# Ledger of designs, part 65: designed miniproteins, single chains, continued (5)

Each design is a single chain, and the fold is of that chain. pLDDT is the mean over its residues in the fold that is shown.

## One batch from the design tools (miniprotein)

Design m18248
Fold by ESMFold2-Fast:
Structure m18248 (fold): chain A 99 residues (1-99)
Amino acid sequence: MVEELVEELKEEGRKAGKEEIGEELARAAREVAEEEGIEDPLLLKAAAMVRVELARNPVPLEELEEGVKKGREDWESMSENQKAMLKALELEIERLKKE
């Protein structure tokens, strides 16, 4: 559930000595779950990571879209974690296009 993922992200950050990043990830996870209705914890965690990373290190939309296109070429060979990250990036690109 979203609450369990939020607590997990905060705890991971605390144990790694990166409490601030853990709190940013927890907040992003809540925002993504509320906006997109994502129920898959793996996809939700990936979406939170993508949102925090792009907020800290902005990348032009055109470069993000090219990255997704390249990622799709390797889709069948990807791990579930890699597939979740690619799906998360696609969702964030769609959100950014609406802004």
Scores: mean pLDDT 78

Design m18249
Fold by ESMFold2-Fast:
Structure m18249 (fold): chain A 81 residues (1-81)
Amino acid sequence: SAEEEALLAEFRARLAEARAAVEARRKQDPSMSDRELLRLLGREAARIFAEMAARAGGDPRVEARVRTLALEFLTEFAEEL
């Protein structure tokens, strides 16, 4: 649905903003380990996921799509560290 696609687009945008914030933080503190950066991004992604899943109204299919996007996003970030 248009509402589902809008929700997923917002989720992608919020994940991208979270990544940019974590990358900016690394520039300010280059002593941060890759593990610490991944943990920070993972924690923020989990928070965004919980909010988006709640807004999906409990639709397991939409929740599964949001979960897949979160996992793909975190995997890509980890591989680029």
Scores: mean pLDDT 82

Design m18250
Fold by ESMFold2-Fast:
Order: sequence, then C-alpha cells, then structure tokens
Structure m18250 (fold): chain A 90 residues (1-90)
Amino acid sequence: SLRERSETVAKITGLAIRMIGALLDGDHEEATESARRLSELILEAVRRGLLSIDEGIRILETMAKTARSFGAEEAEEVLRQTIEELRALQ
C-alpha cells in the first residue's frame, strides 16, 4: 500500500542519515552496521513489492558511493554485495 511504502521510505531515510552521521564521525563500525540494516530493509522492501529492484539499486549505489568517499571499505562492500543480490533477482 502507499502507506506501507511511505513508512518504508521513512525508515530507509532514517538509516541513511544514521550511516552518514557515522561516516562524518569516522565511526566505520557503526557505518558498516547501518549499511547492513539498510541492506536488509531494502531487500525486504523489494521482496514485498514496496520498492522496485531499480529503486533499491539506486539507493544502495548512492550510499555505496558515499561510503567509498569516506574510505569506509566494509560498509561499501556490504552495500555492493546487496546490489549484486538484487541484480540476481532480475
């Protein structure tokens, strides 16, 4: 439903903000944990039809590029692995 989609987008936005905050603080462990939570949420949202595969990939790609710009290699790897999992669903 539109309500469930809106709630999911709000949760994704909250986790993205948390990840960016961790990156700004140099907290790569928290950035990696936030990346894992984002990945789980996006995979579940795509599985439930709340996001398209392309929408999920675009969000993850933006966050992976952000992690890379801060040198957060483990966070980037988690997000890129999830992109490949979404591509395999096509």
Scores: mean pLDDT 91

Design m18251
Fold by ESMFold2-Fast:
Formats: C-alpha cells, structure tokens, sequence
Structure m18251 (fold): chain A 68 residues (1-68)
C-alpha cells in the first residue's frame, strides 16, 4: 500500500541518517517530537517501535498540519 511504501522510505532515511522530509514536519513538531527525531537519526540502530511512533505523528501532520 501507499502507507507501507511511505513507512519503508521513512525508516530507510532515518537508518541512513538522511533528513526525512522533516524541514516542514520538524519545524511544526513539538519540542518532544523534535528531540525524539534527533535521537533516532543520530542512532546507528534506531528502535523500530520509535520509528513507527514518529511515522504515525508524521502521517497526522500530513493530514492535520499538527503532530498531535
């Protein structure tokens, strides 16, 4: 599905330490979400559950313009 493809790309970009479409999302995210995203990008083995949680916030941002 489109969501599965989007999640795969989101996860791959975090694992590679590449910014994941985050200029808009990051700027509008809460300080907590920003800190979690920074930790995952800096981690050589990011936790998949945390990646999934941030991806769900990213999807909400795309739908509502907010990460909550």
Amino acid sequence: SVEDVAFEKFKENIEKGVPVSEDVFYRHASKETQAELEKLVADPKPDEKKVKELFEKYLNFLKTGKDE
Scores: mean pLDDT 69

Design m18252
Fold by ESMFold2-Fast:
Structure m18252 (fold): chain A 57 residues (1-57)
Amino acid sequence: SSMAAERAAINREIGDELRRIGDQVDRGIAIGRQLAAEQGLSGVEAFLKGMDLAGVG
């Protein structure tokens, strides 16, 4: 049915968006770890800076 096809398309789009967000978060974490190592930032400061630099939010 057209409803089943529509639902499948929506679920695929949600999955694609969650994957994209996940990739950005992973980049942010990696950047944050690097900043913590280089600048002695707290875990929270490193996390927030990493997320900002990765374009998360």
Scores: mean pLDDT 82

Design m18253
Fold by ESMFold2-Fast:
Structure m18253 (fold): chain A 82 residues (1-82)
Amino acid sequence: SAEVRERKRELGRKVLEIGQLLLLTGKKEEFEVAGEILKLAEDLLRNAKSMSQIDKYLSEIKKLLEKVPKDLYKKSLEILNS
């Protein structure tokens, strides 16, 4: 559907922006989180067919983001909610 396609593009862009933030400002643990969320974004873009599937990917991405320092976590949530 158009809604699923739009949400996939929106989240794909936002997760790429977060990944770039983590790679630019983070250390080894942040680099690992960046790799994992970018892989989840790729899987979301290729395989998600419904809003509920997109929400499952988003939940996994948010759980991974909890592992980064509080300031980077806050900025990442601001990007996701923009």
Scores: mean pLDDT 85

Design m18254
Fold by ESMFold2-Fast:
Structure m18254 (fold): chain A 73 residues (1-73)
Amino acid sequence: SPEERAKAARAAGLGRHPDVPLTPEEQALVAKYLAEHPELRDDPRFLRYLHTGFHPDILDPANAHLRVPLPEP
C-alpha cells in the first residue's frame, strides 16, 4: 500500500519533514537524477514525491520499489 511504502522509505532514512523546503544540496541532487533520467524532467508527478516529504534519493532506481503511485493531475 502507499502507506506501507512511505513507512518503509522513512525507515530506510529517505524520509524528511514535509513542511521543510528542499535545501540547495537536495535541489542539486534532484537535478542530477533528472539529468540521468530525461523522461522524468518534464513530469510534474515525480516532483510530488519530494513534496510529500521524501529525500531526493527516492528518485534513484535502487529505491524505485519505495515510490508510491501518484494520482494524475
Scores: mean pLDDT 59

Design m18255
Fold by ESMFold2-Fast:
Structure m18255 (fold): chain A 86 residues (1-86)
Amino acid sequence: MLSLPVDVNNDELLRAVVGLFYRKMQEYGLEKVIKNQSLFVRDMDTGELHPIKLTLDTTEEDIIAQVKAYAKEHGRDVVELVLKLD
């Protein structure tokens, strides 16, 4: 399991963290990550894991957009990005 907190208002940090996770997902196999619903945003206050919607066409920018949308909807400045591999 890989998990890192990110400030969604820090575009440089968010891009760097998403880039790291995207690389790990590609190394593991995107089809396996999609099948297993392995990528989540975690709410730091509630501990709830929300799955990020992934397809084979999903880009790093699509993941960034989903993380920002989740944070905005839930009034969060900081969320945790979580990748469950085994």
Scores: mean pLDDT 85

Design m18256
Fold by ESMFold2-Fast:
Structure m18256 (fold): chain A 73 residues (1-73)
Amino acid sequence: EIEKLLNEGTLENLLKAAEILGAPQSVIDLLKKHKEIIENDKPVKDEEVEKLIEEGDKASDEFHKLLEEYKKK
């Protein structure tokens, strides 16, 4: 189920997977922020884009940690 949500690759599905995995609120908030920016096509400056990429990398790392812990069970 979690794998299916991740494979579908939408931010909405990533949010659902994060909530199911019990991701930290910071990761959930980051995904919501990215979803809002994409859906509302908010204007961003180049420096803000770089910050969003960094935040996205952190969220990806947290997902990998959660998946690793989930596999351990």
Scores: mean pLDDT 66

Design m18257
Fold by ESMFold2-Fast:
Structure m18257 (fold): chain A 90 residues (1-90)
Amino acid sequence: DLQAGRMTVVAAAIAAAGALSQEQALAFQREAEALLEEELARNPADPRLAGRRAADAALASFREALKEVAENSKDPIAKETARALLEGLE
């Protein structure tokens, strides 16, 4: 189900928006969508795995931005969200 891969990416983008700025969250979503297309080309039989790999790769790409939020954000919710996302990375 192609929708399952897209839902995985959307869930990751929503979580990232809790930590990242609006500009960074939009950049994350665009990168995750591009990575999903790339992963679907490699693994067309498993859209859920493709979505999970795309989400993980997008989170890894934003690792330094997430670290900055986890260390320096004045918003305790953004800090907690960034830490949770960093802990969820492979």
Scores: mean pLDDT 80

Design m18258
Fold by ESMFold2-Fast:
Structure m18258 (fold): chain A 98 residues (1-98)
Amino acid sequence: MSEAERRQRLERIIDEIERIAKEKGLNKVLTYVELARQNLDDIYTAEIYIYNALKLLEKEGVELSPELRAFKEELDKRYNEIVVKASEKGAEEWKKKL
C-alpha cells in the first residue's frame, strides 16, 4: 500500500472520528484528531494518534461504526505484533539495564 493511499483512508477515518467527538463533546478525542491532522505528512505518527483516539472513544462507551471498527482492528493487530516483537527484544535489553 502506498503512503498516498494510507493518507486518503486515514483522512476519511479522521473526519468520522472528529464528527463523533464534536457531537459527544469529547475534547480529549478532538485533541488526538487535531494532532493527527497536523501530522498527515508522517502517516505513522498520524495513525498512532488516531489509534489512541479510537481506543478513547471505546473507553467513553461510543459505539464505533463498521469502518472505524475495522480500522481499529487492523491497527490493533499490527500494534500487538509490533509490541510482541519489541517486548521480546526490549525485555532482554531492559533486563541488562536494570
Scores: mean pLDDT 73

Design m18259
Fold by ESMFold2-Fast:
Structure m18259 (fold): chain A 91 residues (1-91)
Amino acid sequence: STVTLTFTIEVDGSQVKSVMWIKNGDEEKGIEFLLKNKDRVSVEVTITPTSVTATLTITDPQLEDSGEYQLKVTLKDGSVILSEPKKLTVT
């Protein structure tokens, strides 16, 4: 089975410096989750002149994948934009 979460932030993509993931309100936990699960979790990021869209795809969801996910975009001027959080529940 596969679960997909999609996040969109309206921003000038030419000004984007980095795109990071937050899990349960914590950027380090987001990074750790992605690094630990490279074999079953994939991320696709599409940057346009008007938006950043990021898709998180989890194959064979595990109970520990449950939580709130959020996208963080940092701009070249140091500004930070956070997406609305999305909750995933694995049963």
Scores: mean pLDDT 85

Design m18260
Fold by ESMFold2-Fast:
Structure m18260 (fold): chain A 68 residues (1-68)
Amino acid sequence: SMMDKLKKKIDDLDGSIKTLDDTIRQLQAQIARETDPEVRARLQEQLDTLQSAKSLLQSERDKLVSQY
């Protein structure tokens, strides 16, 4: 059914968001321990990219939840 398909997409997005959250936390911990400012800047760029990706996935999840 359409509802089963929506639930699967929501569950898949929840999994992806959780994985990104885990990666973001690990990267934040790495940045906190990094002493090289150039390496820290590169890690911060990666963090910003992951946070943007998470925001997009959360937006998609919210749209699907509103339909469920």
Scores: mean pLDDT 88

Design m18261
Fold by ESMFold2-Fast:
Parts: C-alpha cells; structure tokens; sequence
Structure m18261 (fold): chain A 96 residues (1-96)
C-alpha cells in the first residue's frame, strides 16, 4: 500500500467519510476501516476501493475527526496539511 493523500470529512450528524488516494487494495481499505472501528469503537457503514482510491464510511462524531487524523498520520507516516471547520463539517487533509 502507498498512500499519497487522505481527506477526512466528518459531518455534524456523525458520519465520517475517509477518502484515501494512492496504491490501495480493497483488503488494505478494509484493514484500515477495521483498525479505526476497533480503536475508536466505531461502526463501519461502507468500504469501497479500487487500485487508486478508497472510500471508508464510519459512524463517528465530529469530535473524533482530529484523533482519527492523528492515528492515520502516525500509522502511515502522513502529515496533517490542512484543517477546515464549518458548522456542518470538519475536514482534515493529510499528505505523504
């Protein structure tokens, strides 16, 4: 697996969308989703992946957005390059 970019979008309604760009298999994406679910006690709603992009959807409160980003940053050697907060969304960008 080679990760170039991760975009985390957590809605105020408690849904996290994690978009992973790079060389990623479906099995890699499912492993990431399971690791997040086990670490934070989250429910996995959907995992979709091809060879270049994966989307992981989880039930997660927006308060966990930064902790999810920190976990992915540490585990995959990514840097947090941007954080955007609005009334409806928390968006965090990570790059290699």
Amino acid sequence: MEIKRVTIIVTKDGVAHIVIEGKITKEDAEKIAQDLAERFGLKVLRVVADETIALIVLEAPPELAEKIAEFLSEKYGLKIVGVLRTEDYVVILLES
Scores: mean pLDDT 88

Design m18262
Fold by ESMFold2-Fast:
Structure m18262 (fold): chain A 84 residues (1-84)
Amino acid sequence: MLPVATRRRGKVEASLWGPNIAEGYGEPGVSADEVVRAAAELVRDYYNIKESADELIKKGKITVIEERTLPNGGVLVRVRFDKK
């Protein structure tokens, strides 16, 4: 399955998968919190949401549904989001 949108900024890549799932990848040394924030920012930009990524996370509009460390030491995070 191909992502609807993908964005890379520095050591973090985020992809939007369908209407309510985003996935983020951070290179080794990136925190899971940074990856979640990048995924939330992709979601907010794609859907033109005015709330900040941190506000979406704080209000539970972005929910982490999967977090794992990959063999290379990178972090993979999957989040569900509820559109405003």
Scores: mean pLDDT 79

Design m18263
Fold by ESMFold2-Fast:
Order: structure tokens, then sequence, then C-alpha cells
Structure m18263 (fold): chain A 67 residues (1-67)
């Protein structure tokens, strides 16, 4: 569910002690906690635009835009 995905992403940011994730880390979260296709597509596009990384703010903006 989207709620479980967002919780897992939040936990990953906290575990890393940073406000950014790599494409690899984001794909691992998506694999374990699937989100709707529209949100996944928006997130992957944002990671590509960010040179292989996504900030917390960019992630939240991409999710909001895809809702």
Amino acid sequence: SLREFLKAVGDLFKRRGTDRLTREELEEVIKKHPAPKEIVDALLAAVEAGGGEITRAELLAAVAAAL
C-alpha cells in the first residue's frame, strides 16, 4: 500500500541519517513495498532528473504530483 511504502521510505531516510536516497535504495523499497504504478513512474523519473539520487523533498513532491 502507499502508506506502507511511505513508512518504509521514511525509515530508510532515518536509517541513512540523510535526506537523499540512491536509485538502488529506492528500487529496493519499491520491491518490498509496492506503490501504485503512477507513483513508481514519477519517482523513477525524479531520480533520473537528480542524476541517480532523490531528496526527501523531491520524493514527496513526486508522490503528491502523482496522486
Scores: mean pLDDT 81

Design m18264
Fold by ESMFold2-Fast:
Structure m18264 (fold): chain A 97 residues (1-97)
Amino acid sequence: DKEKLLEEIRKLLEELLELQAEYYKASKEEVEHGRKMIDPIIKELEENASLVELRIAKAALELQIEFLKEKRLDSAERLAELEALAAEIRAEAEAEL
């Protein structure tokens, strides 16, 4: 399960990077820098993140990708939606115990 979540998070990070590059007209150098950051992020999550934290990270990335596709980038509501989603994931994890 943890390995599957890490692989899904990697794919979401790559998708987010591609969407950000397209939306902001990022240079090839900026995109390459972003790609170099993916492996360290995944390693940090593999070594230090709990299953709940990985679920929150995945959900947050999916929500960020959705916002970017909808061009809702300048909204304060994004932070509120991310916090609400994190709270729901934590509550579900507590209910499973």
Scores: mean pLDDT 75

Design m18265
Fold by ESMFold2-Fast:
Structure m18265 (fold): chain A 63 residues (1-63)
Amino acid sequence: SDDEILEALRAGDVEALLRLYPDHAREIRAAVEAYQAGDYVAAANALRPIDPALATRVLERLS
């Protein structure tokens, strides 16, 4: 769910996100790093290659 993804980003829980998207390790690490840096636009954009609709919803919730 979107809440599960947002909670994992807030916690820096790369392993939780990799369980959901195991083939997207680079994008997941980039999203977590951007989120931890406070760059929510970059965090959402890192998720775009995984799921563009999810990236839009995450950005809306972080804005």
Scores: mean pLDDT 82

Design m18266
Fold by ESMFold2-Fast:
Structure m18266 (fold): chain A 80 residues (1-80)
Amino acid sequence: SELEKLFRVGRLAVEAAESTDPEERQRLLDEIREIVKELSPEGKRAVVRFLRQVAAAHPDNPEAVAELQRLIDEIEKELE
């Protein structure tokens, strides 16, 4: 279900934001990218809102915040 996908994205995003390992973070973000391909436009907008909240909650991890912002920008460009 889309709700299950949104919950999985939420868990992956928090894990990515808390990760100090660039390779692990890239793997987690790539998993989010694959899930996002399967979401409705409404689901994609929900992901963007959640990713912004996650990034705002982790100002102490600027590398992760930058990668989350890049993912947000990618998703927004795909939205109509």
Scores: mean pLDDT 88

Design m18267
Fold by ESMFold2-Fast:
Structure m18267 (fold): chain A 73 residues (1-73)
Amino acid sequence: MVKVKVLDENGNPVKGAKVTASSGESVITNDKGEAELKLEGRALLTVEAPGYSKQSASVEADDEEKEVTFTLK
């Protein structure tokens, strides 16, 4: 499982950001800028929100819970 946190350049949480995995699964961030994806192995995550530049990062889902933070600009 991968926890995703999306922040703006000032460290504020971004609500309504779309997080898409290379597997095709997508989720929308909540009021805390947080979303969870049920991923196995390596995946590319892409984050998009209106008014911000698209961000991407590769993640590896291990037996331990992973947390990834994206900063949108």
Scores: mean pLDDT 79

Design m18268
Fold by ESMFold2-Fast:
Structure m18268 (fold): chain A 57 residues (1-57)
Amino acid sequence: GPAEAIAAGAAGGRAGALSGSGQLGGTMFVKAGEDAGGDPEAATRGGARGVVLAGGG
């Protein structure tokens, strides 16, 4: 329902922020991905970690 959609969005947003801002290394990861042409891979890995953290922690 709508409440679940809102909760999922909030959890996803926080997880994404934590993944990206949890460590300064996030910026270097994006740069490395850009240089290698794997930018979306860095985002996917960060997102996956964020989801795990949101669910478990």
Scores: mean pLDDT 46

Design m18269
Fold by ESMFold2-Fast:
Structure m18269 (fold): chain A 65 residues (1-65)
Amino acid sequence: SQKVFDELLKLASQGKTEEAYKYAKEAKEKGLITDDIYQYFRDLASSNPSPTIQKGAQAVVDAIK
């Protein structure tokens, strides 16, 4: 789960929305997404001051909700 979290955070922080979405969806299908990961990116999507990071985090949330 740490490796999945680190990659999602990297993709989201870089604003790579398409890659973040795809990676998150594949990780969810493999059962690698925890409630903690979901809550983290949900909070990041709503509260981070960077619009780029918010968009990246929202892509993760949209893939795994």
Scores: mean pLDDT 84

Design m18270
Fold by ESMFold2-Fast:
Parts: structure tokens; sequence; C-alpha cells
Structure m18270 (fold): chain A 83 residues (1-83)
């Protein structure tokens, strides 16, 4: 559900919960790709990274398994939220 993903991303950013933010990105990417633009906006605002930079980081994970991509995105988003 689009509203659930967007609301979840806003709460993850507000709480600096990189693990939940990464899971929401991955859920959108693999299960609901039409929702991806709507979760990237809040992530961009919360991290200070452009949508272009976030998309580039996601694209770097496309050669990995879903589990490995999730682990990588958790680390990347954690670093962005820690700045």
Amino acid sequence: QLIGLVTGMNYAIENKDADKAAKIVLDALYDYPEALPFVLGPLSVGTGKSVKEITAAINQQKGKSKEDALAALKGIIHDWLSQ
C-alpha cells in the first residue's frame, strides 16, 4: 500500500531508523516499483542526498541478492542519516 510505504519512510527518517528505511526502499524496488518515487522524496529530504544520488546507490546494488542489497542499503542510509 502506497500510503503505508510513504508513512513508514517518514517515520524511519524522523527516528533515524536506517534499517526500516532500507527495507521500505527494497520493498518498493522489488514488490511495488511504482511506489519508489514516493519513498525516495522523503528519503532525499531526510538525508540531504539528491534523488539522483539515492538512485545511483540503489542501482549499484542491482547485481546483488535481495538480502545482500538490503544489508548494503542499511549501511549506506545509516551513514547518510548520521551526517
Scores: mean pLDDT 82

Design m18271
Fold by ESMFold2-Fast:
Parts: sequence; C-alpha cells; structure tokens
Structure m18271 (fold): chain A 95 residues (1-95)
Amino acid sequence: AREKFKEKLEELKKKLKELVSKPEITLEDVVELQIELGVLELYGVVMGVLSEEELEFLTEASEQLDKLQQLLLNKASQEEIDKEKEKLKELLEKY
C-alpha cells in the first residue's frame, strides 16, 4: 500500500508540474487532476499510509487546483491564471 501510494504521488506531482508548464490550461486539465488527487488522498487515508507532510501537500495542492478551477470558470485573465500557476509551482518545489 505505501509503495503504491508513493508511486502514485510521484505521478501526480509530475502531472502537476506538466500542468504549470502549459502556456494555456483547460478546465478539463484541472478537473482531471482534482479527481486524481482526491482518489489518492482517499487511498492514503483508508490504507493508513498517508504521512502528515503528504497530507499537508495534498491539501495545499487541492486548494490551488480549486482556485485555478474557479479562475477558469470565471474566464479570468491569463495574468491571474499564471500567478496561481506560479504558486502551485512554488508548492511543488517546497515538497
């Protein structure tokens, strides 16, 4: 369970890095990652393999994806989207 969780967490981090590297992101890109993050968090909690640091990362990443989703739904400027992408990039560099 722990090894599978760590493998999926690294896959999620890679996908998040790919998201923030895209010049234009879609609502579908964000929603797909929100689903993957939610499933991974649920798996980590149910299997008892989620560390406190990993829970903190997943919680903060979820909040950043929620903000990106809201900006895309509201057709926010590219500058606002890029600013939130930079915050997610900083989170990925911290963890």
Scores: mean pLDDT 86

Design m18272
Fold by ESMFold2-Fast:
Structure m18272 (fold): chain A 92 residues (1-92)
Amino acid sequence: KILEEVLENEKNNKEGSHTVTISRKRSDGKEGSVSLSLSDEELYKEAEKKKEELEEKIKKGEVLSPLEIASEIFGIPVEEFKKLIEEVLAES
C-alpha cells in the first residue's frame, strides 16, 4: 500500500525516493511541515500537483493539520491515514 511504502522508504533511507514537503502554519502561530517520501515517479508527480493546490489554500489562510494534508495528497481518508501511521510507530 502507498502509505506503507512511504513510511518504509523514510525508515530505510532508500536511494531514488523523492521527498514532497508542504509547509503549514498552525493555529497557535507556530510553523509546521509534512514530509512524504515517494519511490514511485508517477505518485511523486501527482503529489507535487496536489502540493501546489494545498499551498495556495494555506496562503489564503486555511489551517490544515498534517493528516489532512496527507489525506488530500493520497486521496485516503484521514482516519485510515492515522491508523497506518499509528501502526508503523507501534512497530518502532
Scores: mean pLDDT 63

Design m18273
Fold by ESMFold2-Fast:
Structure m18273 (fold): chain A 88 residues (1-88)
Amino acid sequence: MKVRITLTITTKKSDALAIQKAIIKELNRLKKEGRIKGFSITLDLASGKITVNVVTEEEDAEYVIKRILSAAESAGPILSVEVKVEEL
């Protein structure tokens, strides 16, 4: 079964671009590995909020979330994370 994962990652404004770049790089790796079907990412510079939407198989969801968060944390400090998983 396919799921949509929505990650809302809050960062400091000064860290937001570096963290977004790291997330995009990891999402491209996950797509190349066949772990995700597609993604979108948006950054609200005013709030430092990065919103990541990913479509994957249900069995891959936890692994995908872990890889995205690890990539984000490696690039800079994360203030908060909200995770939503919806069946498609």
Scores: mean pLDDT 88

Design m18274
Fold by ESMFold2-Fast:
Structure m18274 (fold): chain A 61 residues (1-61)
Amino acid sequence: VKLKPSTPQQTADLVVRLAAAGATIEETQLRDALVHSGLTPEEADAVIARAKAAGATLVPP
């Protein structure tokens, strides 16, 4: 497995998987972590929006 920045789609899938496992994920903290990992703010926003559309439960700030 390559440890490289993923596409927004791949990152969203990982977020959805974690949320489906019952993890509570804070939206603001997740966004900050994604940006810090090398995603643009636009990409981070797209990941969060996609995860919510897929049914992931995120805690607002």
Scores: mean pLDDT 68

Design m18275
Fold by ESMFold2-Fast:
Structure m18275 (fold): chain A 83 residues (1-83)
Amino acid sequence: SIQQTIENFKKAGHTLEVTKTPTETVVKFVNKEKNLKLELTLANSAVPKESQIEAAEKALNAIKSNGLKITVSADGVVTIEAI
């Protein structure tokens, strides 16, 4: 579940901030010691939980970058860009 992924991020030393809008949910992960900033945007319209977990796993695999923005569209397309 996305909640389990969030808890794993916290255990790994990341701080978490969640913001909801009418169209999307934005999850921000910050690790100051590693100078990492990760922003994950998920469409609120019925994206399967599996797609949300997959987006989070892709985010984790890309944490070698200093800042990333990850967007998951309503049809499950994942976009990763540098901040």
Scores: mean pLDDT 57

Design m18276
Fold by ESMFold2-Fast:
Structure m18276 (fold): chain A 92 residues (1-92)
Amino acid sequence: MSEALELEVEAGVLEVAAAVAKVSTEKSKDKLNPEKAKKLLELAERTIELAREAIEAVRAGDLERARELVEEAREILKEMSKLVKEIEKELE
């Protein structure tokens, strides 16, 4: 598999994961801490934006930019995962 295809696939997976997180947060907004719900939505939107920009960078042949965007999106998704675990702990 080419690096370009690998980056496009990873960016697509990140976009889907963030979109699912956004929809789930919006549906549960009434049950969540408002500040944490807002932060999750902001992080999800940023991840979607970065993933889409990474796909565009791959298609333009800018693999260096695509790697940077995928890495930034991955770090934000990691922050979202930590926030989700914190929310789950507070619901117990």
Scores: mean pLDDT 84

Design m18277
Fold by ESMFold2-Fast:
Structure m18277 (fold): chain A 57 residues (1-57)
Amino acid sequence: MLVRVSDALRAALSLVRPGTPAVLSEEELGRLGSQLDGGSPAASLAGARKAGLVTEV
């Protein structure tokens, strides 16, 4: 599924992957998020959704 990330989350993800797009897959978001926080991809995706940082497209 594709998700749109907030500008703040996109900026944070760009520390791991420069040029991170505003819309990416849930799998890619989880992967990049886990590299930022050291958690699992599933936990990082769930955390971003709970924080309201992503919307479905």
Scores: mean pLDDT 79

Design m18278
Fold by ESMFold2-Fast:
Structure m18278 (fold): chain A 55 residues (1-55)
Amino acid sequence: SDEELEQLRRRIDEAIDRHVADLRSQGVPEADIEEERERMLRQGEALLAERRAAL
C-alpha cells in the first residue's frame, strides 16, 4: 500500500540521517560522507521501487 511505502521511505531517511551524524561525530571527511549518503539514497530508491512492484 502507499502507506507502507511512505513508512519505508521515512525509515530509510531516518536511518541515513543517523548514519551521517555518526560519521560526522567520528571525524569522517565531508566529501566521503556525501558520497556515502548518495550511495545510500540510491539503494533506498531501488528498495522502494522493488517494494512498489511487489505491492
Scores: mean pLDDT 85

Design m18279
Fold by ESMFold2-Fast:
Structure m18279 (fold): chain A 83 residues (1-83)
Amino acid sequence: SAAAQEAARILRETARRLEELGDPVTAREVRKIARQVEAGELSVEEAARKVENLARLSAMLGREESARVLREAAERLRKIAEE
């Protein structure tokens, strides 16, 4: 769907930003979520929840910049899911 393709695009951009922040492990998880959304294995809403969980984990680990980027991505995904 167009929503799934837009969600995957946001997730790939988010992964790139995480790589730039020096967080390749979280970037890999985000890229996995992007693939699952494109494959129809995850809804956009489920992807948003997974990204929010990654943001929470990043914040708990003191990775505040990663947490912010992930939270922004999750909010964008939730808006797409509500369309």
Scores: mean pLDDT 89

Design m18280
Fold by ESMFold2-Fast:
Structure m18280 (fold): chain A 65 residues (1-65)
Amino acid sequence: SETAELLKRLGFSDEEIERFLAMPLSDQAAYLTRLVKEGIITPEEATAVLQLRVRALRDQAAAAG
């Protein structure tokens, strides 16, 4: 997963990535916003992660019809 690879580059553990990917998109967005406020990631990094998730969901919806 491109999202998992990006999160690993940002210093996230495999366990943290698994928990994040299990969240609904709204909860993922809220979590990323919190990390930006805490200075753990940049707004640009948060946007990149969220864009990859939106793209994955869009591709899944297109494949489902």
Scores: mean pLDDT 82

Design m18281
Fold by ESMFold2-Fast:
Structure m18281 (fold): chain A 62 residues (1-62)
Amino acid sequence: DNRAEADRLIEEAERVVREGDRYEMEVPPETRLTDEESARLGERIVELGVPVDLERQRRRAR
């Protein structure tokens, strides 16, 4: 739904990985991603080789 938001999340992930920090992606609750945008984000995470634990991230947030 919001391509710009998805792109920002991808760019943030890339930046964190380049800085050598441990990365754990957190998608803001208000972010409305379509199935297509979610798939793009998932593909990019796999391409970056980043281990993202969405379940742990969600439990920490709420």
Scores: mean pLDDT 56

Design m18282
Fold by ESMFold2-Fast:
Structure m18282 (fold): chain A 66 residues (1-66)
Amino acid sequence: MKVEVEVEAEGFSEEQKEEIKETTLLMAKAAKDDAEAEQIAKNAGKGANGKAKVTITVDGKKFVGE
């Protein structure tokens, strides 16, 4: 399973964005299905005070949380 994570967050440092990306990537790789991956993306965006947009791509399928 190919998993990719992208984080767009205004006002965050590159280190903070990378930490969100790495944590989300580890959780997404452990996801059992598409619904769990979508929930992980939504939780990651909300966990950044609702100012981050997190996109998880699993085998070419995109899940967006903001």
Scores: mean pLDDT 75

Design m18283
Fold by ESMFold2-Fast:
Structure m18283 (fold): chain A 96 residues (1-96)
Amino acid sequence: MEEVRFEIEVESGIALLKVAVDKLGIQRLLADPTTPKEEILAALDRAIADVREHIARFEQLKKEHPELKPLLDSDIATLREALAGYEALRAQVEAE
């Protein structure tokens, strides 16, 4: 249990760091008016796909390790907030 918890905490930390890195990358693309719309949409589509994959992975881990539910619920909630933010931003960029 303790070793599995550590591995899940590391995997969670990597997923959350990836979200932060992707968010910064997308913000840099948005700050450059010469960036093509297609490039911004492609970056958002990659970030959305990555977050969805991590949510599915953590939901599966929660089923396999119900004792870790409080930790995984918190991480899933953070990832779902990131997903909603990316989807809202994608809709705004596409509408332009």
Scores: mean pLDDT 85

